Designed miniproteins, single chains, continued (3). Designs and how they scored, part 41

Each design is a single chain, and the fold is of that chain. pLDDT is the mean over its residues in the fold that is shown.

## One batch from the design tools (miniprotein)

Design m9413
Fold by ESMFold2-Fast:
Structure m9413 (fold): chain A 78 residues (1-78)
Amino acid sequence: MDEVIERILKEVPNPSGLLLAALKVWRQDPSAIRGIARELHEEYGYSHAEIGELLGVSPATVRRALREYRETGRTFVP
C-alpha cells in the first residue's frame, strides 16, 4: 500500500485529496478500489492497463472495479 501511494504521488499530477484518502481506505476496504479506478479513469484519463500498473493490480481487476462502480453507484461507505 505505501508503494502504491508513493507511485501515485510520483506518476499522477496533482492527485486529489479524495484519491489519496481512498487509497488509504483501500488498505482496509478492498471495495475502495472501485472509487480509485473510477477517479483515475474518469478524472485523469488513465487506461485500464495504466491504472493496473499504478495500483499494482491486473487490468482485469481494474475493468471489474469500474463495472462494479457503474452497477452499484457506490465505491465505499464511511
Scores: mean pLDDT 75

Design m9414
Fold by ESMFold2-Fast:
Structure m9414 (fold): chain A 95 residues (1-95)
Amino acid sequence: MIAELEAEYRRLAAEANETGDLELMLRAALAMVRGQILKVEEALANTEDPEEREKLEEALRRLREALRLLEEALKEPDEKKRLELLEEASRVLEE
């Protein structure tokens, strides 16, 4: 599952870099975020340290917000609004 999402991300990211296609960039970002959510959930299941758990829970909340924004962008028919949602998701992930 995670390996499949990473493979999908690499394929879509390479194609987006060649074409400049916003749809492919959004799909690549979605695959990446979904993969990161699964990794954080696995890390959270395997740790008993309260401080580490708090940091992982914060990361998971940010990843879930980015996922919501990217899913909204994929459904958005206006290219300008779609780009704004993608940029907002990127900001959430970089904080």
Scores: mean pLDDT 78

Design m9415
Fold by ESMFold2-Fast:
Structure m9415 (fold): chain A 87 residues (1-87)
Amino acid sequence: KSKFQKKLEEIRKLIDKLIDAMLEKNYDEAVKIAEEIMKLMEDINMATPKQKALMEQILNSTDNEEIERLLRQFISQVSFQVWVEES
């Protein structure tokens, strides 16, 4: 597999872990996983300015409800983009 495809598969696995952390309301773990996803997205030149801004908002938020809303938006955007790249 290409380096791109390997990283794309790693992003998919991290999305699943992020969803699990969110369902457990483990926001500290969820934020760490989102940062790892963002790093991989940047490495393969898939990170958008909007996604980077969303990640900044997540990192600067101290409210668990706000973090949950922002992480749900992040998951939706990244999952859709990964799905498009695999289709």
Scores: mean pLDDT 84

Design m9416
Fold by ESMFold2-Fast:
Structure m9416 (fold): chain A 94 residues (1-94)
Amino acid sequence: LSEDVKEFIARLKAKSLINYLEQLAKETTDPDLKELYNYIVEKIKEAYENLTPEQVDYFVEKVDEILLEFKRNPDITPEEVKKKIDEAYEEAKK
């Protein structure tokens, strides 16, 4: 794929995930979950600003996977999710 197409796809995925997480943050009554969703949004924006389109795509896919795991396993804490997000961000930078 051309760089322009890769950038477009990465931007679309990142923006879609940000919009989803911002809605979750508005709908939740749990302050810890609201903080978590806002933290992830900030990390996605940071990735978009600092990483290549391929690295952003990788990071966004990892974030989606982590969120799916969190949704399926209520024993996972918001702090554990933040740790997994930070690890995914560092992995994406490689």
Scores: mean pLDDT 83

Design m9417
Fold by ESMFold2-Fast:
Structure m9417 (fold): chain A 118 residues (1-118)
Amino acid sequence: MEEKAKEIRDLIADTVNRIAEELYLKGKEDLAKELVETARKAIDAISQALLQSPDEELVDKVLELARKAYEAAKQGNFKEAIDYLIEALKVAKPYLSEEGQKLVDEFIELLKKAREEL
């Protein structure tokens, strides 16, 4: 469980950093900064929820989607990476606290804005 939660955290963080770098290159510096900061808070909430005994099927589904997002981002397919990342966030959202769910909703909205700018 702990190893999978760490892998999910690292995959989402790397994917977001790659998306943010592309936004920076396209002159969207403020959006890139806001995305990274919001992602950091949402990732912390997700990681905490996954460590507090979630369903293994949930963890495996989030991990699968996080891996797909990361591979898409590595290949420069940033819109596809965002689509997988949003799907992973929606799968994890019901298992978070009310505050965690708000952070995930903010993260999803920023990812949608990033997708329109890419």
Scores: mean pLDDT 87

Design m9418
Fold by ESMFold2-Fast:
Structure m9418 (fold): chain A 100 residues (1-100)
Amino acid sequence: MKEELKKLFEEALREVEEAIRRALEAGENIEFPEPLELRVGRAEAVVELLLSKIKEELEKLPLEKQLEKRREIAFQVADLLEEVLKEPEVAALLRERALK
């Protein structure tokens, strides 16, 4: 279970980083936020990408359960940011934002 989630996380992270790279190469007028905010935004994009893979299952749940599942995925991504990427500050901010 955790190994499958780690693989999905690594694939989602790669897709988000590739999308950011393509936007930069296209010369889009991106005002860069602070490096920390950019890293948190990348992590939030990974959460949204992972949620999109279970969208059909989420849409069958009541709104309260959808919000619970969103928080669960965000916390799992935060754990992987801390354990795999060694970014505890990004993980802490992602957890804080997921509770709001």
Scores: mean pLDDT 73

Design m9419
Fold by ESMFold2-Fast:
Structure m9419 (fold): chain A 68 residues (1-68)
Amino acid sequence: SSELEELVEKLKEMIKELADSEKLSLEQLRNIARSLVDREGEALGLSEEEKEEMLKKVLEYVEKYHKE
């Protein structure tokens, strides 16, 4: 849904800001991504399937961002 896409983009921006301001490892960024997805998804009342879909997209971004 568009709301899931908006949340994914918001989480990507949060991760980018954290990575830009802190010297974080890929492992730390992945852990932050998991924590953010769980917290924000829980707050919105997302299903487990929706949280997993969101987590997958955010983790793909983290891996791509860190490799570039």
Scores: mean pLDDT 78

Design m9420
Fold by ESMFold2-Fast:
Structure m9420 (fold): chain A 92 residues (1-92)
Amino acid sequence: SLEEFRKQLEAALEYYKQKAEEYKDKDEEKKLLAEALAAAVEHVLRVLEETKSLEAALEEAERVTELLQEAAEKVLAGVPIEEVKKELLERL
């Protein structure tokens, strides 16, 4: 349901925000990763709130998942996470 999906997105957003705070001043790469994931979840939640459509939000979640997979492959290939995060946020 739309309400269940919203709750899942809100929980995920809170989790990644907490992880970004946890890694602050301890692990810059993990902090940047947590911030990127939080931004991705927040974008899908925004689409859900603006469209009021579960279908539209799920379609956007699929698009965002593909962007996250591309981002992960770039990080694994040795691209700096700061650059990958910037590109990801621009494409959201």
Scores: mean pLDDT 88

Design m9421
Fold by ESMFold2-Fast:
Structure m9421 (fold): chain A 96 residues (1-96)
Amino acid sequence: MAAERLAEIEKNNELTAEGLKEAARIIIDFINEELGLDLSDLSDLEKIEYLLEKGLLSESTAEILKKALLGEELPAEQKGVLLQMAKEMEERKAKL
């Protein structure tokens, strides 16, 4: 499952550009699933822009996800935000 794959990336400390890109995709898909949105016909970047336009993502979160998807270098603080989002998703799943 998506949350299990994010936990594996965190556990192995695999903060490579490819690992961050996968984490960003998993986070976007989880948000869309939780909100009941069918965005399967949109690219990952178009999904982020849609969520940003609807006020479902902050500009800062959208920027982090876009950078990760494009394989751009992320500062340690932005990597921390991405990992915190993954942890919050896991905690939500555990409480349901």
Scores: mean pLDDT 69

Design m9422
Fold by ESMFold2-Fast:
Structure m9422 (fold): chain A 87 residues (1-87)
Amino acid sequence: SAAERALAELEELLAAEEDPFVRLALESGLRALREALATGDPLPLQIGLGLLGIALGVAKVAGDEAAAETLSRAIDALEAALAELEA
């Protein structure tokens, strides 16, 4: 499923990440996805995606291309999981 792929991808991204800000954003996204899967409620994931979007904006303004790439990948995976949960 898209949700299972998102869990695996965010866990891999988090395992490789050393930036505390990016790690916090990824941990928040993982928590939001796990809560949405546990409850069947898409709201935690919708909120988590909003926060990740803010983190991506911060990375882009800072010119941190590595952080922006990692956060963009996480957002794409979580958006696919959200679409599956809303179907």
Scores: mean pLDDT 88

Design m9423
Fold by ESMFold2-Fast:
Structure m9423 (fold): chain A 96 residues (1-96)
Amino acid sequence: MEPLTPEELAEAQRLADRYIARIKEAVDAGDIEGLNKAVKEFIAELDTLPKEAALLVAQRIADGLSKLSEEETDLDRQIAIDTALISVAVYIATLK
């Protein structure tokens, strides 16, 4: 695998944190459509990144989504988060 530069790694981490924040805002607002839109937007953005950076960002977002799912008490919102998590996991699998 091709190694990331320190700057590429930093940008990947910032991108992941930005998307996790957007996902949390959508969940807090009860905006399932906004949650799904954020996931689709980040997957599209990952296609513009080097494979190693895309994998790092996707894994970080998957970890964030997993935590949000564990903290969610509303079943419909939890299902939406879990659906987003599955989409991210499938994308991660396509990178390998």
Scores: mean pLDDT 76

Design m9424
Fold by ESMFold2-Fast:
Structure m9424 (fold): chain A 60 residues (1-60)
Amino acid sequence: SSDERERVLQELRELLADPRASPTQKKQLQLGIRRLEEDPSPEVIEGARSLIDDVRQELA
């Protein structure tokens, strides 16, 4: 759904703005944002959610 895609994009952008995020994490987040902007498929949304969870765990 468009609402789901927008929410996931917002979460990726929020993590990208986190000063604790490493350069490697920021690169992965930027790639995730680009992929989701180009392809709103469920598979890409699921991949983005997995990336969000991984980065959040690393920052905790």
Scores: mean pLDDT 85

Design m9425
Fold by ESMFold2-Fast:
Structure m9425 (fold): chain A 64 residues (1-64)
Amino acid sequence: MDAEENAKAAEEAAKAMKEALLAGDSQRTHEYGQRAGEATRAAIESGDEKAAKAAEEASLSAGG
């Protein structure tokens, strides 16, 4: 995936994680949290600073 796709994946995973958390599904929360982390990592490794920032913000939104 390109950096923008990784940022979108992180945002979607963060949303899914929040929904799972509200539903009380700790297993799904962990799974989506891991996906958000992987997508954020991939965006950072791609070297695209803008996409890396977007992915990082999405990851933080899931944790806040």
Scores: mean pLDDT 72

Design m9426
Fold by ESMFold2-Fast:
Structure m9426 (fold): chain A 65 residues (1-65)
Amino acid sequence: MEEREKKTEELREKIEEARELGEKGSVQDALKKLGEVDKEAHEAGDEETSELAKREANLLLSKAA
């Protein structure tokens, strides 16, 4: 249980790092990181974190457009 919570926290920290990369203009690096988080979260069964990563990627794409 706690091991999964720690993984969720690590994935969420990566989402925050990706968000910061996007704000700095490194959109492609941010999207790559968010894609990895989404994939890992989905494979771990953490659909909420996967959904959050997808949402951040979509927001980043909208901001870059």
Scores: mean pLDDT 78

Design m9427
Fold by ESMFold2-Fast:
Structure m9427 (fold): chain A 72 residues (1-72)
Amino acid sequence: SDTHQKLLQKIGEILAIIGEIFDLEQQIAKIESTEDLSDPNIQQRIQQLRQQIQELKKRRDELLAEMNALPL
């Protein structure tokens, strides 16, 4: 059904977003373990990565809401 196809597409998009969030969290963990955290430039890089994670989480939540609106 069209509803089933839309559901599968949204699941695929959500899984891709989860993977991107994981990769960004791994980048932050690496920076936190290898770099000087008192450096303002390093702090700025971490904040930029955290901002990207927040935007991805917002998109994930929007897709989850769209899935919940589907007549299943």
Scores: mean pLDDT 87

Design m9428
Fold by ESMFold2-Fast:
Structure m9428 (fold): chain A 90 residues (1-90)
Amino acid sequence: PIEVRDVEIKAVDGSDSVKAGEKAIVTFTNPKGEKVEFEVTFRKFGDKLVALILPFDPRTKEVGADRVEIVADLDADGTATKGKLYAQKG
């Protein structure tokens, strides 16, 4: 099954928006209700930014999943501020 969760995205420099190839901090709420931060680098695919977290990565375990993808829609200026985390188990 795939679970979808909303995430906050910020650049590592603290700005409210991120670009393709830039390091970003993704913030989500884990199953315990705690805020967790991951550093990722997004790649551009059309009008979206995507980051894939590999199986057995500690960040994947923190989400409670076997595979995690983070997807954000690009704004007209080529940046993203919010996204969705897709968590797959099995």
Scores: mean pLDDT 73

Design m9429
Fold by ESMFold2-Fast:
Structure m9429 (fold): chain A 98 residues (1-98)
Amino acid sequence: SMEDELEKEFKKLLDEALDYLVEARNAIRNGDYDKAAEYFEKAQKYLEKAYQLMNSPEVKKAIEYFKKAVEAAKNGDAETALRYIDEALRELSKAYES
């Protein structure tokens, strides 16, 4: 159905956002903030597309945590950035529960 195809597309966008957030997390752990910034830009595109598609409150919360992670990373606060990435990932996991 159209509903099933929309949900499939939504979950694919979440998978892409999740993958890029995991890569950003790995880059921060390695001290590679330039690479983390690139992965954050890619994650943002997929998060925004997912939110536009379904208006998911969990995706909205993931975007809020994502923005806090990006700000912390720009300030060199790896511990805070990693914590907010983990919170964003938890909210994305909840978005899969439909």
Scores: mean pLDDT 88

Design m9430
Fold by ESMFold2-Fast:
Structure m9430 (fold): chain A 65 residues (1-65)
Amino acid sequence: SAEDFQKLVKLIDEKKFDEAIKLLESLRGPLPKPQQEKWDRLLEALKNKDVNAAKWALFELLIIP
């Protein structure tokens, strides 16, 4: 929820990508296709260590559920 996403933002800002990936994977359950695509984009950005792409993907996931 909001607390988990705040933790993700902090991990991304601190460039703790491995911890951010672990947290994101722990939060992933069965998702509708549009949500799955946003989740997969966030995961890809984290794997690429792209702070700006990760923040944008997280923002999209939060605004348009």
Scores: mean pLDDT 76

Design m9431
Fold by ESMFold2-Fast:
Structure m9431 (fold): chain A 71 residues (1-71)
Amino acid sequence: SQAQQHLQQAQQYLKQAQQYLKQGDVDSAQKYIQQGADHITEARRAGAPESDLQSVLQQLKDLHQQVTKAK
């Protein structure tokens, strides 16, 4: 489904963001976090299960906290 495709894309973007943060590349991490967030929004619109959305939203929140600490 479109919801599953967007969830998969969100997970991939958030993983890339985490890799950039580990390297200290906050600017690239921010761009990938935004791409992940956009796909989470599209997954929600497409009817993704709330349990799946909660998992990626938690990853998104954790990455935002890491960015704040890296600044």
Scores: mean pLDDT 85

Design m9432
Fold by ESMFold2-Fast:
Structure m9432 (fold): chain A 65 residues (1-65)
Amino acid sequence: HMEKVKKKLDEILEKYKPQFSEETRKLLEAAAERTVESMKGLTEEQADKVVKAFEKTVEYIIKKE
């Protein structure tokens, strides 16, 4: 279950990888790791909502840079 969530977050980071700086990449990778840990015990629907929020955050950061 957590493996599926981690894969989704990794896919988001890979999708946007060429659009952010190395510093931002490291910060987002750390944020993804913390996000996976915080999702332990969540339902699939709750986990999907958190993954979507993470993607929106990545998009916001890229737009700002």
Scores: mean pLDDT 76

Design m9433
Fold by ESMFold2-Fast:
Structure m9433 (fold): chain A 78 residues (1-78)
Amino acid sequence: MKLYTSTITVDAPIAAVRAAAGQVLDRFPGVTGIDVEPIDDTTSRVTVTAESQEVADEAAKEIARLAAVLPPAPPPGP
């Protein structure tokens, strides 16, 4: 059996992307691993490894969607 990978760039900090990746692991049992690399303070690279290309692609899309929806911390004040 060969594992398949899907790589995306997400305009979100690594903490938000890791939170999204955790949720995706719960939803996609075919996902065997998720690797998150910081590109900079606001951008992260995600590589999803799964037992099928279809699952890898769907998981990557869900990570991007969840990371974009996660609210930023409230501002420190006026």
Scores: mean pLDDT 76

Design m9434
Fold by ESMFold2-Fast:
Structure m9434 (fold): chain A 92 residues (1-92)
Amino acid sequence: SLDAAVAVLEANGATALAAELRAAAETSEPWHSRIVAALTEALAALARGDEAAAEEAMEEMFRIIQEASKAPPASEEARAALRAALRAGAAA
């Protein structure tokens, strides 16, 4: 669910991005399945050691968030934090 994606972002310090994602969810439902699919693909790719597929899935997730929120692209710091969070989640 979207709640799982928000929880991962919040647990790893991406609170502003998580809040924006949650706010966007209240106004648009079609992207929920898309972001959950991208997150699931990123975690699966990281679990199997496929860094290229993981990076592609993470970039797709950022694209979906940008489309939903109509915000500027996520900063490199926010992207790095999310990548680190997803890698930690895949390793746990």
Scores: mean pLDDT 68

Design m9435
Fold by ESMFold2-Fast:
Parts: C-alpha cells; structure tokens; sequence
Structure m9435 (fold): chain A 82 residues (1-82)
C-alpha cells in the first residue's frame, strides 16, 4: 500500500542517515517518494514518503539510534499518509 511504501522508505532513510551515510539516506528518500507515488498516482504518497524520510533523517542528525530514527520516520509517514 501507499502507507507501507512510505513507512519502509522512511525506515531505510533513517537507518542509512543514523549510520552516517547521507548519500544512501537521500537515495532512499527519493525511492520511497517514487514508489509511494506509483501506488495511487497522487502527490499524497510522494509527500508522505518525503515527510517520513525527512523526520527519520533529522532524528539521526540529532543523534538518535538507528532504531529510534526509523521509528520516528515511520510514525511521521503513517500520519502523513492518512
């Protein structure tokens, strides 16, 4: 589903960002946005995935663990996908 695509992308972005890999984090965010958009053709999916990944990347920058960054991004993606 669109929500699942956005959540998985947010987790992947946060995981890479928390490990210090900003390039892979940015690529994961872009892929998540593209995949979510493909689910229903609307901007809603793209924005939800982008929002979730943005939140997980920001959590990683703030020094949260990979698990915590992934959780924050997933929660933001779920909320934005509704």
Amino acid sequence: SLKEAAVEGAKEAGYHAARGDGTRASQAQLKAMERAYEKDGSERGRLAAGTGAGYSIQAAVEGLTPDEAMKRGAEAARAAAE
Scores: mean pLDDT 81

Design m9436
Fold by ESMFold2-Fast:
Structure m9436 (fold): chain A 77 residues (1-77)
Amino acid sequence: MSPEQRQQALQHLVEAIKAIQAGDKEQALQHLEKAKEHASSDPEVVELIDKAIEAVKAGDKDTAIDHVIKAIQKLSP
């Protein structure tokens, strides 16, 4: 992954957490999809984002945030 792709994925993951906490399901899903697009070359990060997307769709905020944090940790240098 390029440094630019990693930075954009991280930014969208942070915005996804904010949207999840606000209960904005539409914005949370949009940011998670954008993060997945930028992180597409990292299959472990993509899997965590997919799990976060499913948790958002299920209305499970705590599980969604947990998976997003794990994705952020994997992208951190």
Scores: mean pLDDT 86

Design m9437
Fold by ESMFold2-Fast:
Structure m9437 (fold): chain A 61 residues (1-61)
Amino acid sequence: SLEELERKAEELGLSPRELAVATLRFLAPWLSYAQIGMAAGVSPATVRRLTARLKEKGLLP
């Protein structure tokens, strides 16, 4: 759930940009890295790196 994602993000000390990417990927998995980057204020390359880290931490599938 979104509440569980927010709780885990706080426990892991995620930055606002990491939380934004995690939330957008969770709620809108159909968005491209470019679209998520525009919404979160980061480059598509940063979205790719953050997505990989979040999957490693078990926050994303």
Scores: mean pLDDT 77

Design m9438
Fold by ESMFold2-Fast:
Structure m9438 (fold): chain A 78 residues (1-78)
Amino acid sequence: MTPEEIAEEVTRYVEERFAELLAKITDPAARAWLERYRAAILEHVRQLSKTKSLEEVLEEADLMLRHAEGEARRIEAA
């Protein structure tokens, strides 16, 4: 796979997971934070895809998505 193909595949995965997460999160502050963090994840995925395999980029994206859900839940609880 090319770096561009890896980035596209992982971006699709991230977008699907974010859509699911945003459907579960109702707090406006948590949703606003998630939208900003989504942009950061997508940029990080694009950079990693230049040097890492599809599996490595997916593992990193999944870690960032788990962090995003935890932080969104923390904001909702505040």
Scores: mean pLDDT 85

Design m9439
Fold by ESMFold2-Fast:
Structure m9439 (fold): chain A 80 residues (1-80)
Amino acid sequence: SKISFPEFLRRYAEKVPDPRQRELLLELAEHVPESVLVDESSVDKLMSLPERLARALLAHELSKHVKSPEGRELLREFRA
């Protein structure tokens, strides 16, 4: 099944152990259109990857959809 990218980010954030990364993901969810859809199973797929690879892949996908200056700043911090 499909869920919105913002909903995907909120679900993934719940599973991320680092509090700062979790906060950034929740804030980034406010800067992605609800019209962008992803497979619900992608949360489990990211959790199965090494943390550095999961973060890099997610940051790359976010860069396609995050357009606001505030969102871009949050994305830069998320990549750090």
Scores: mean pLDDT 85

Design m9440
Fold by ESMFold2-Fast:
Structure m9440 (fold): chain A 68 residues (1-68)
Amino acid sequence: MTPEQRAVADRLVGLELQMLTADDAQRQALRVEIGDLYAEMLERFGSDAAIAVLEYVSERLERHRAER
């Protein structure tokens, strides 16, 4: 990933991890922010880069879930 793609990916990881500890109202707000970032990422970087970012985010979240 480029540094710009990695920065977006790291921000998405942070928001997704925040979702795991948030209440329902906070999760609603976070879903909007996450959705906006995914849309911006796809628009700016294209589908191949978006897939790479999503794979990175998924890997980080799976690692976190394994620690439960």
Scores: mean pLDDT 78

Design m9441
Fold by ESMFold2-Fast:
Structure m9441 (fold): chain A 98 residues (1-98)
Amino acid sequence: SEIEELLKEGIKLADQLREMIRQNAPRDQIIDQINQISKIVDEALKLAKEKGLDTRLLIEIGSGNTMLLMGVYLDVPREVLLKNIEKIIELYKEALAK
């Protein structure tokens, strides 16, 4: 489905973001990557709503992306950012399993 393809792209970008955080990539690049992931989730959420599908996991992923972005702006420790992105990746896997 179109939603499954968006979720697969989202998890790929989230895996890339996790590696960027591990390698201490520049803040602007991390923010850009989070914004790309957020756009994919927003599109998946829109499609799910139009089709009358369960949006719960997509909303949780969106909230996770917002918290991750806030963490970058607040300069939280790298370990906190990594924990947050790993949680987001698990939500993507759960959404794909449905």
Scores: mean pLDDT 86

Design m9442
Fold by ESMFold2-Fast:
Structure m9442 (fold): chain A 88 residues (1-88)
Amino acid sequence: GAEEEIRELMKKLAEAVLNKDEKKAQEIIDEIFRLLVEARPDASPEEKERLRRTLDYLLKELIAEKDEVEAMMKVEMMRGMVLDFLRE
């Protein structure tokens, strides 16, 4: 299901961030956004746009983070937010 696919993508995002692979991290975020929108097709255009902006902002923060431990904490925060969106 979407939650399981998102959890696997979040693991891949953590790996991409640790490897400093900005292109791969962007591809993973784009895929997460697609799955979230598909799982909640009745979400308003405003909610979808807010989600996209939030994910883009968090990705930029992750890419800019130089400390590996802090980067992984931010990935875990993003995972919680993404799963909460899917459940609400």
Scores: mean pLDDT 83

Design m9443
Fold by ESMFold2-Fast:
Structure m9443 (fold): chain A 83 residues (1-83)
Amino acid sequence: MAEVEAQIEASLERMREAYEKAKEAVKKKDYLSFAKYGFVALAEASEIDLLISQLEKQGIPLSERMKAAAEEAERILKELVSL
């Protein structure tokens, strides 16, 4: 449980960093860097979804922290596709 929460938080941190770099790339009109960091953010979001799905399949209840992380990941994705 605590180890999976740490993995989800680590993936969310990488996703936030990738999103910030994607925003800077858009400001510079650097499409290739935007695509690169956008892809990294999508990969991290997929990992969060996979980890949560595996816990749910095992009947392990999600903590409020895990639910908050999933909601934040979805928000970042929505903002990313709107850049």
Scores: mean pLDDT 84

Design m9444
Fold by ESMFold2-Fast:
Structure m9444 (fold): chain A 94 residues (1-94)
Amino acid sequence: HMSEYEIYLKVKKYIIDNREELKKELGLTDEQFDAIFRVILEKDPELLKSLTPEQKEALRKVLDYIYEKLNLPIDKETFYKIFADYLNAPELLE
């Protein structure tokens, strides 16, 4: 069984290792990607709250894409709850 912490680390590593893939597949700008990267890396809820609506949508697209790529043994709602809890960001559950 994979722990919530292991899931968080897998997603963080995927974002770090696959910047160019994520930008190309999801149509993200460097600015959008860098904003998402900082939120995930620093676990700062104030950084998440400072994101524009477009950057928040980009973050959700990144999380959706990685969820599918990692083929995780949990449902998508549980996946988002883990990130909402880890980032102290209940707005991710919207």
Scores: mean pLDDT 75

Design m9445
Fold by ESMFold2-Fast:
Structure m9445 (fold): chain A 116 residues (1-116)
Amino acid sequence: KRGDIYAKAFEAAKKAGALPYFQEGMDALTAGDYRKAAEYFEKAAEVIEKSGDKSDYALTARALFYALSAIAYAQAGDVEKAREYVEKARKIADTLKNPEARQFARDAVDVAEAAI
């Protein structure tokens, strides 16, 4: 179920140490600093990658953070960066083995693409 995928992706991000970067990104969004928000969401995704966790839940969290980065770049007016991060998120989503996680990640990518 979608909620179960979200909860497990969140726990994978937490274990990898990504949540502080995610929080800084959300704070930057609230402040209207969209470019800084995008950079923090990118750092959150990179921290998960460097953790070595290759589970579908960790990959889902990475795809979600790249999708958030894309939305933030679109809001900053950086269409080229927004498209780059949609593509990064989509490539990760397409590698997911669990069909529910794959659909959840693809839905997030579609929302990000619609923001451009």
Scores: mean pLDDT 89

Design m9446
Fold by ESMFold2-Fast:
Structure m9446 (fold): chain A 85 residues (1-85)
Amino acid sequence: DMEKLKEEALEAAREAEEKLLEAMEDERFTEEEKEELKKMAEELIAEAKKAYEAGDLKKMYETLLRGSKEILEKIEEIKEKLKKE
């Protein structure tokens, strides 16, 4: 279901963007961690654009969903590290 995939992808992307902005403002995140997160976001956008330009909307949304979840997982990993310190 393309409609469901689109909804899930856009919701995950929105959440990832919100959490990424929060991480950029959090002084406990190192500059290296912030740079890694920015690189992940840039790579995700580039990959999604490539799929869109190829006319593969399903792949674009699948890429956006997967990449957004990966960014969210990375942010949670960093937060868990901070929680233990």
Scores: mean pLDDT 85

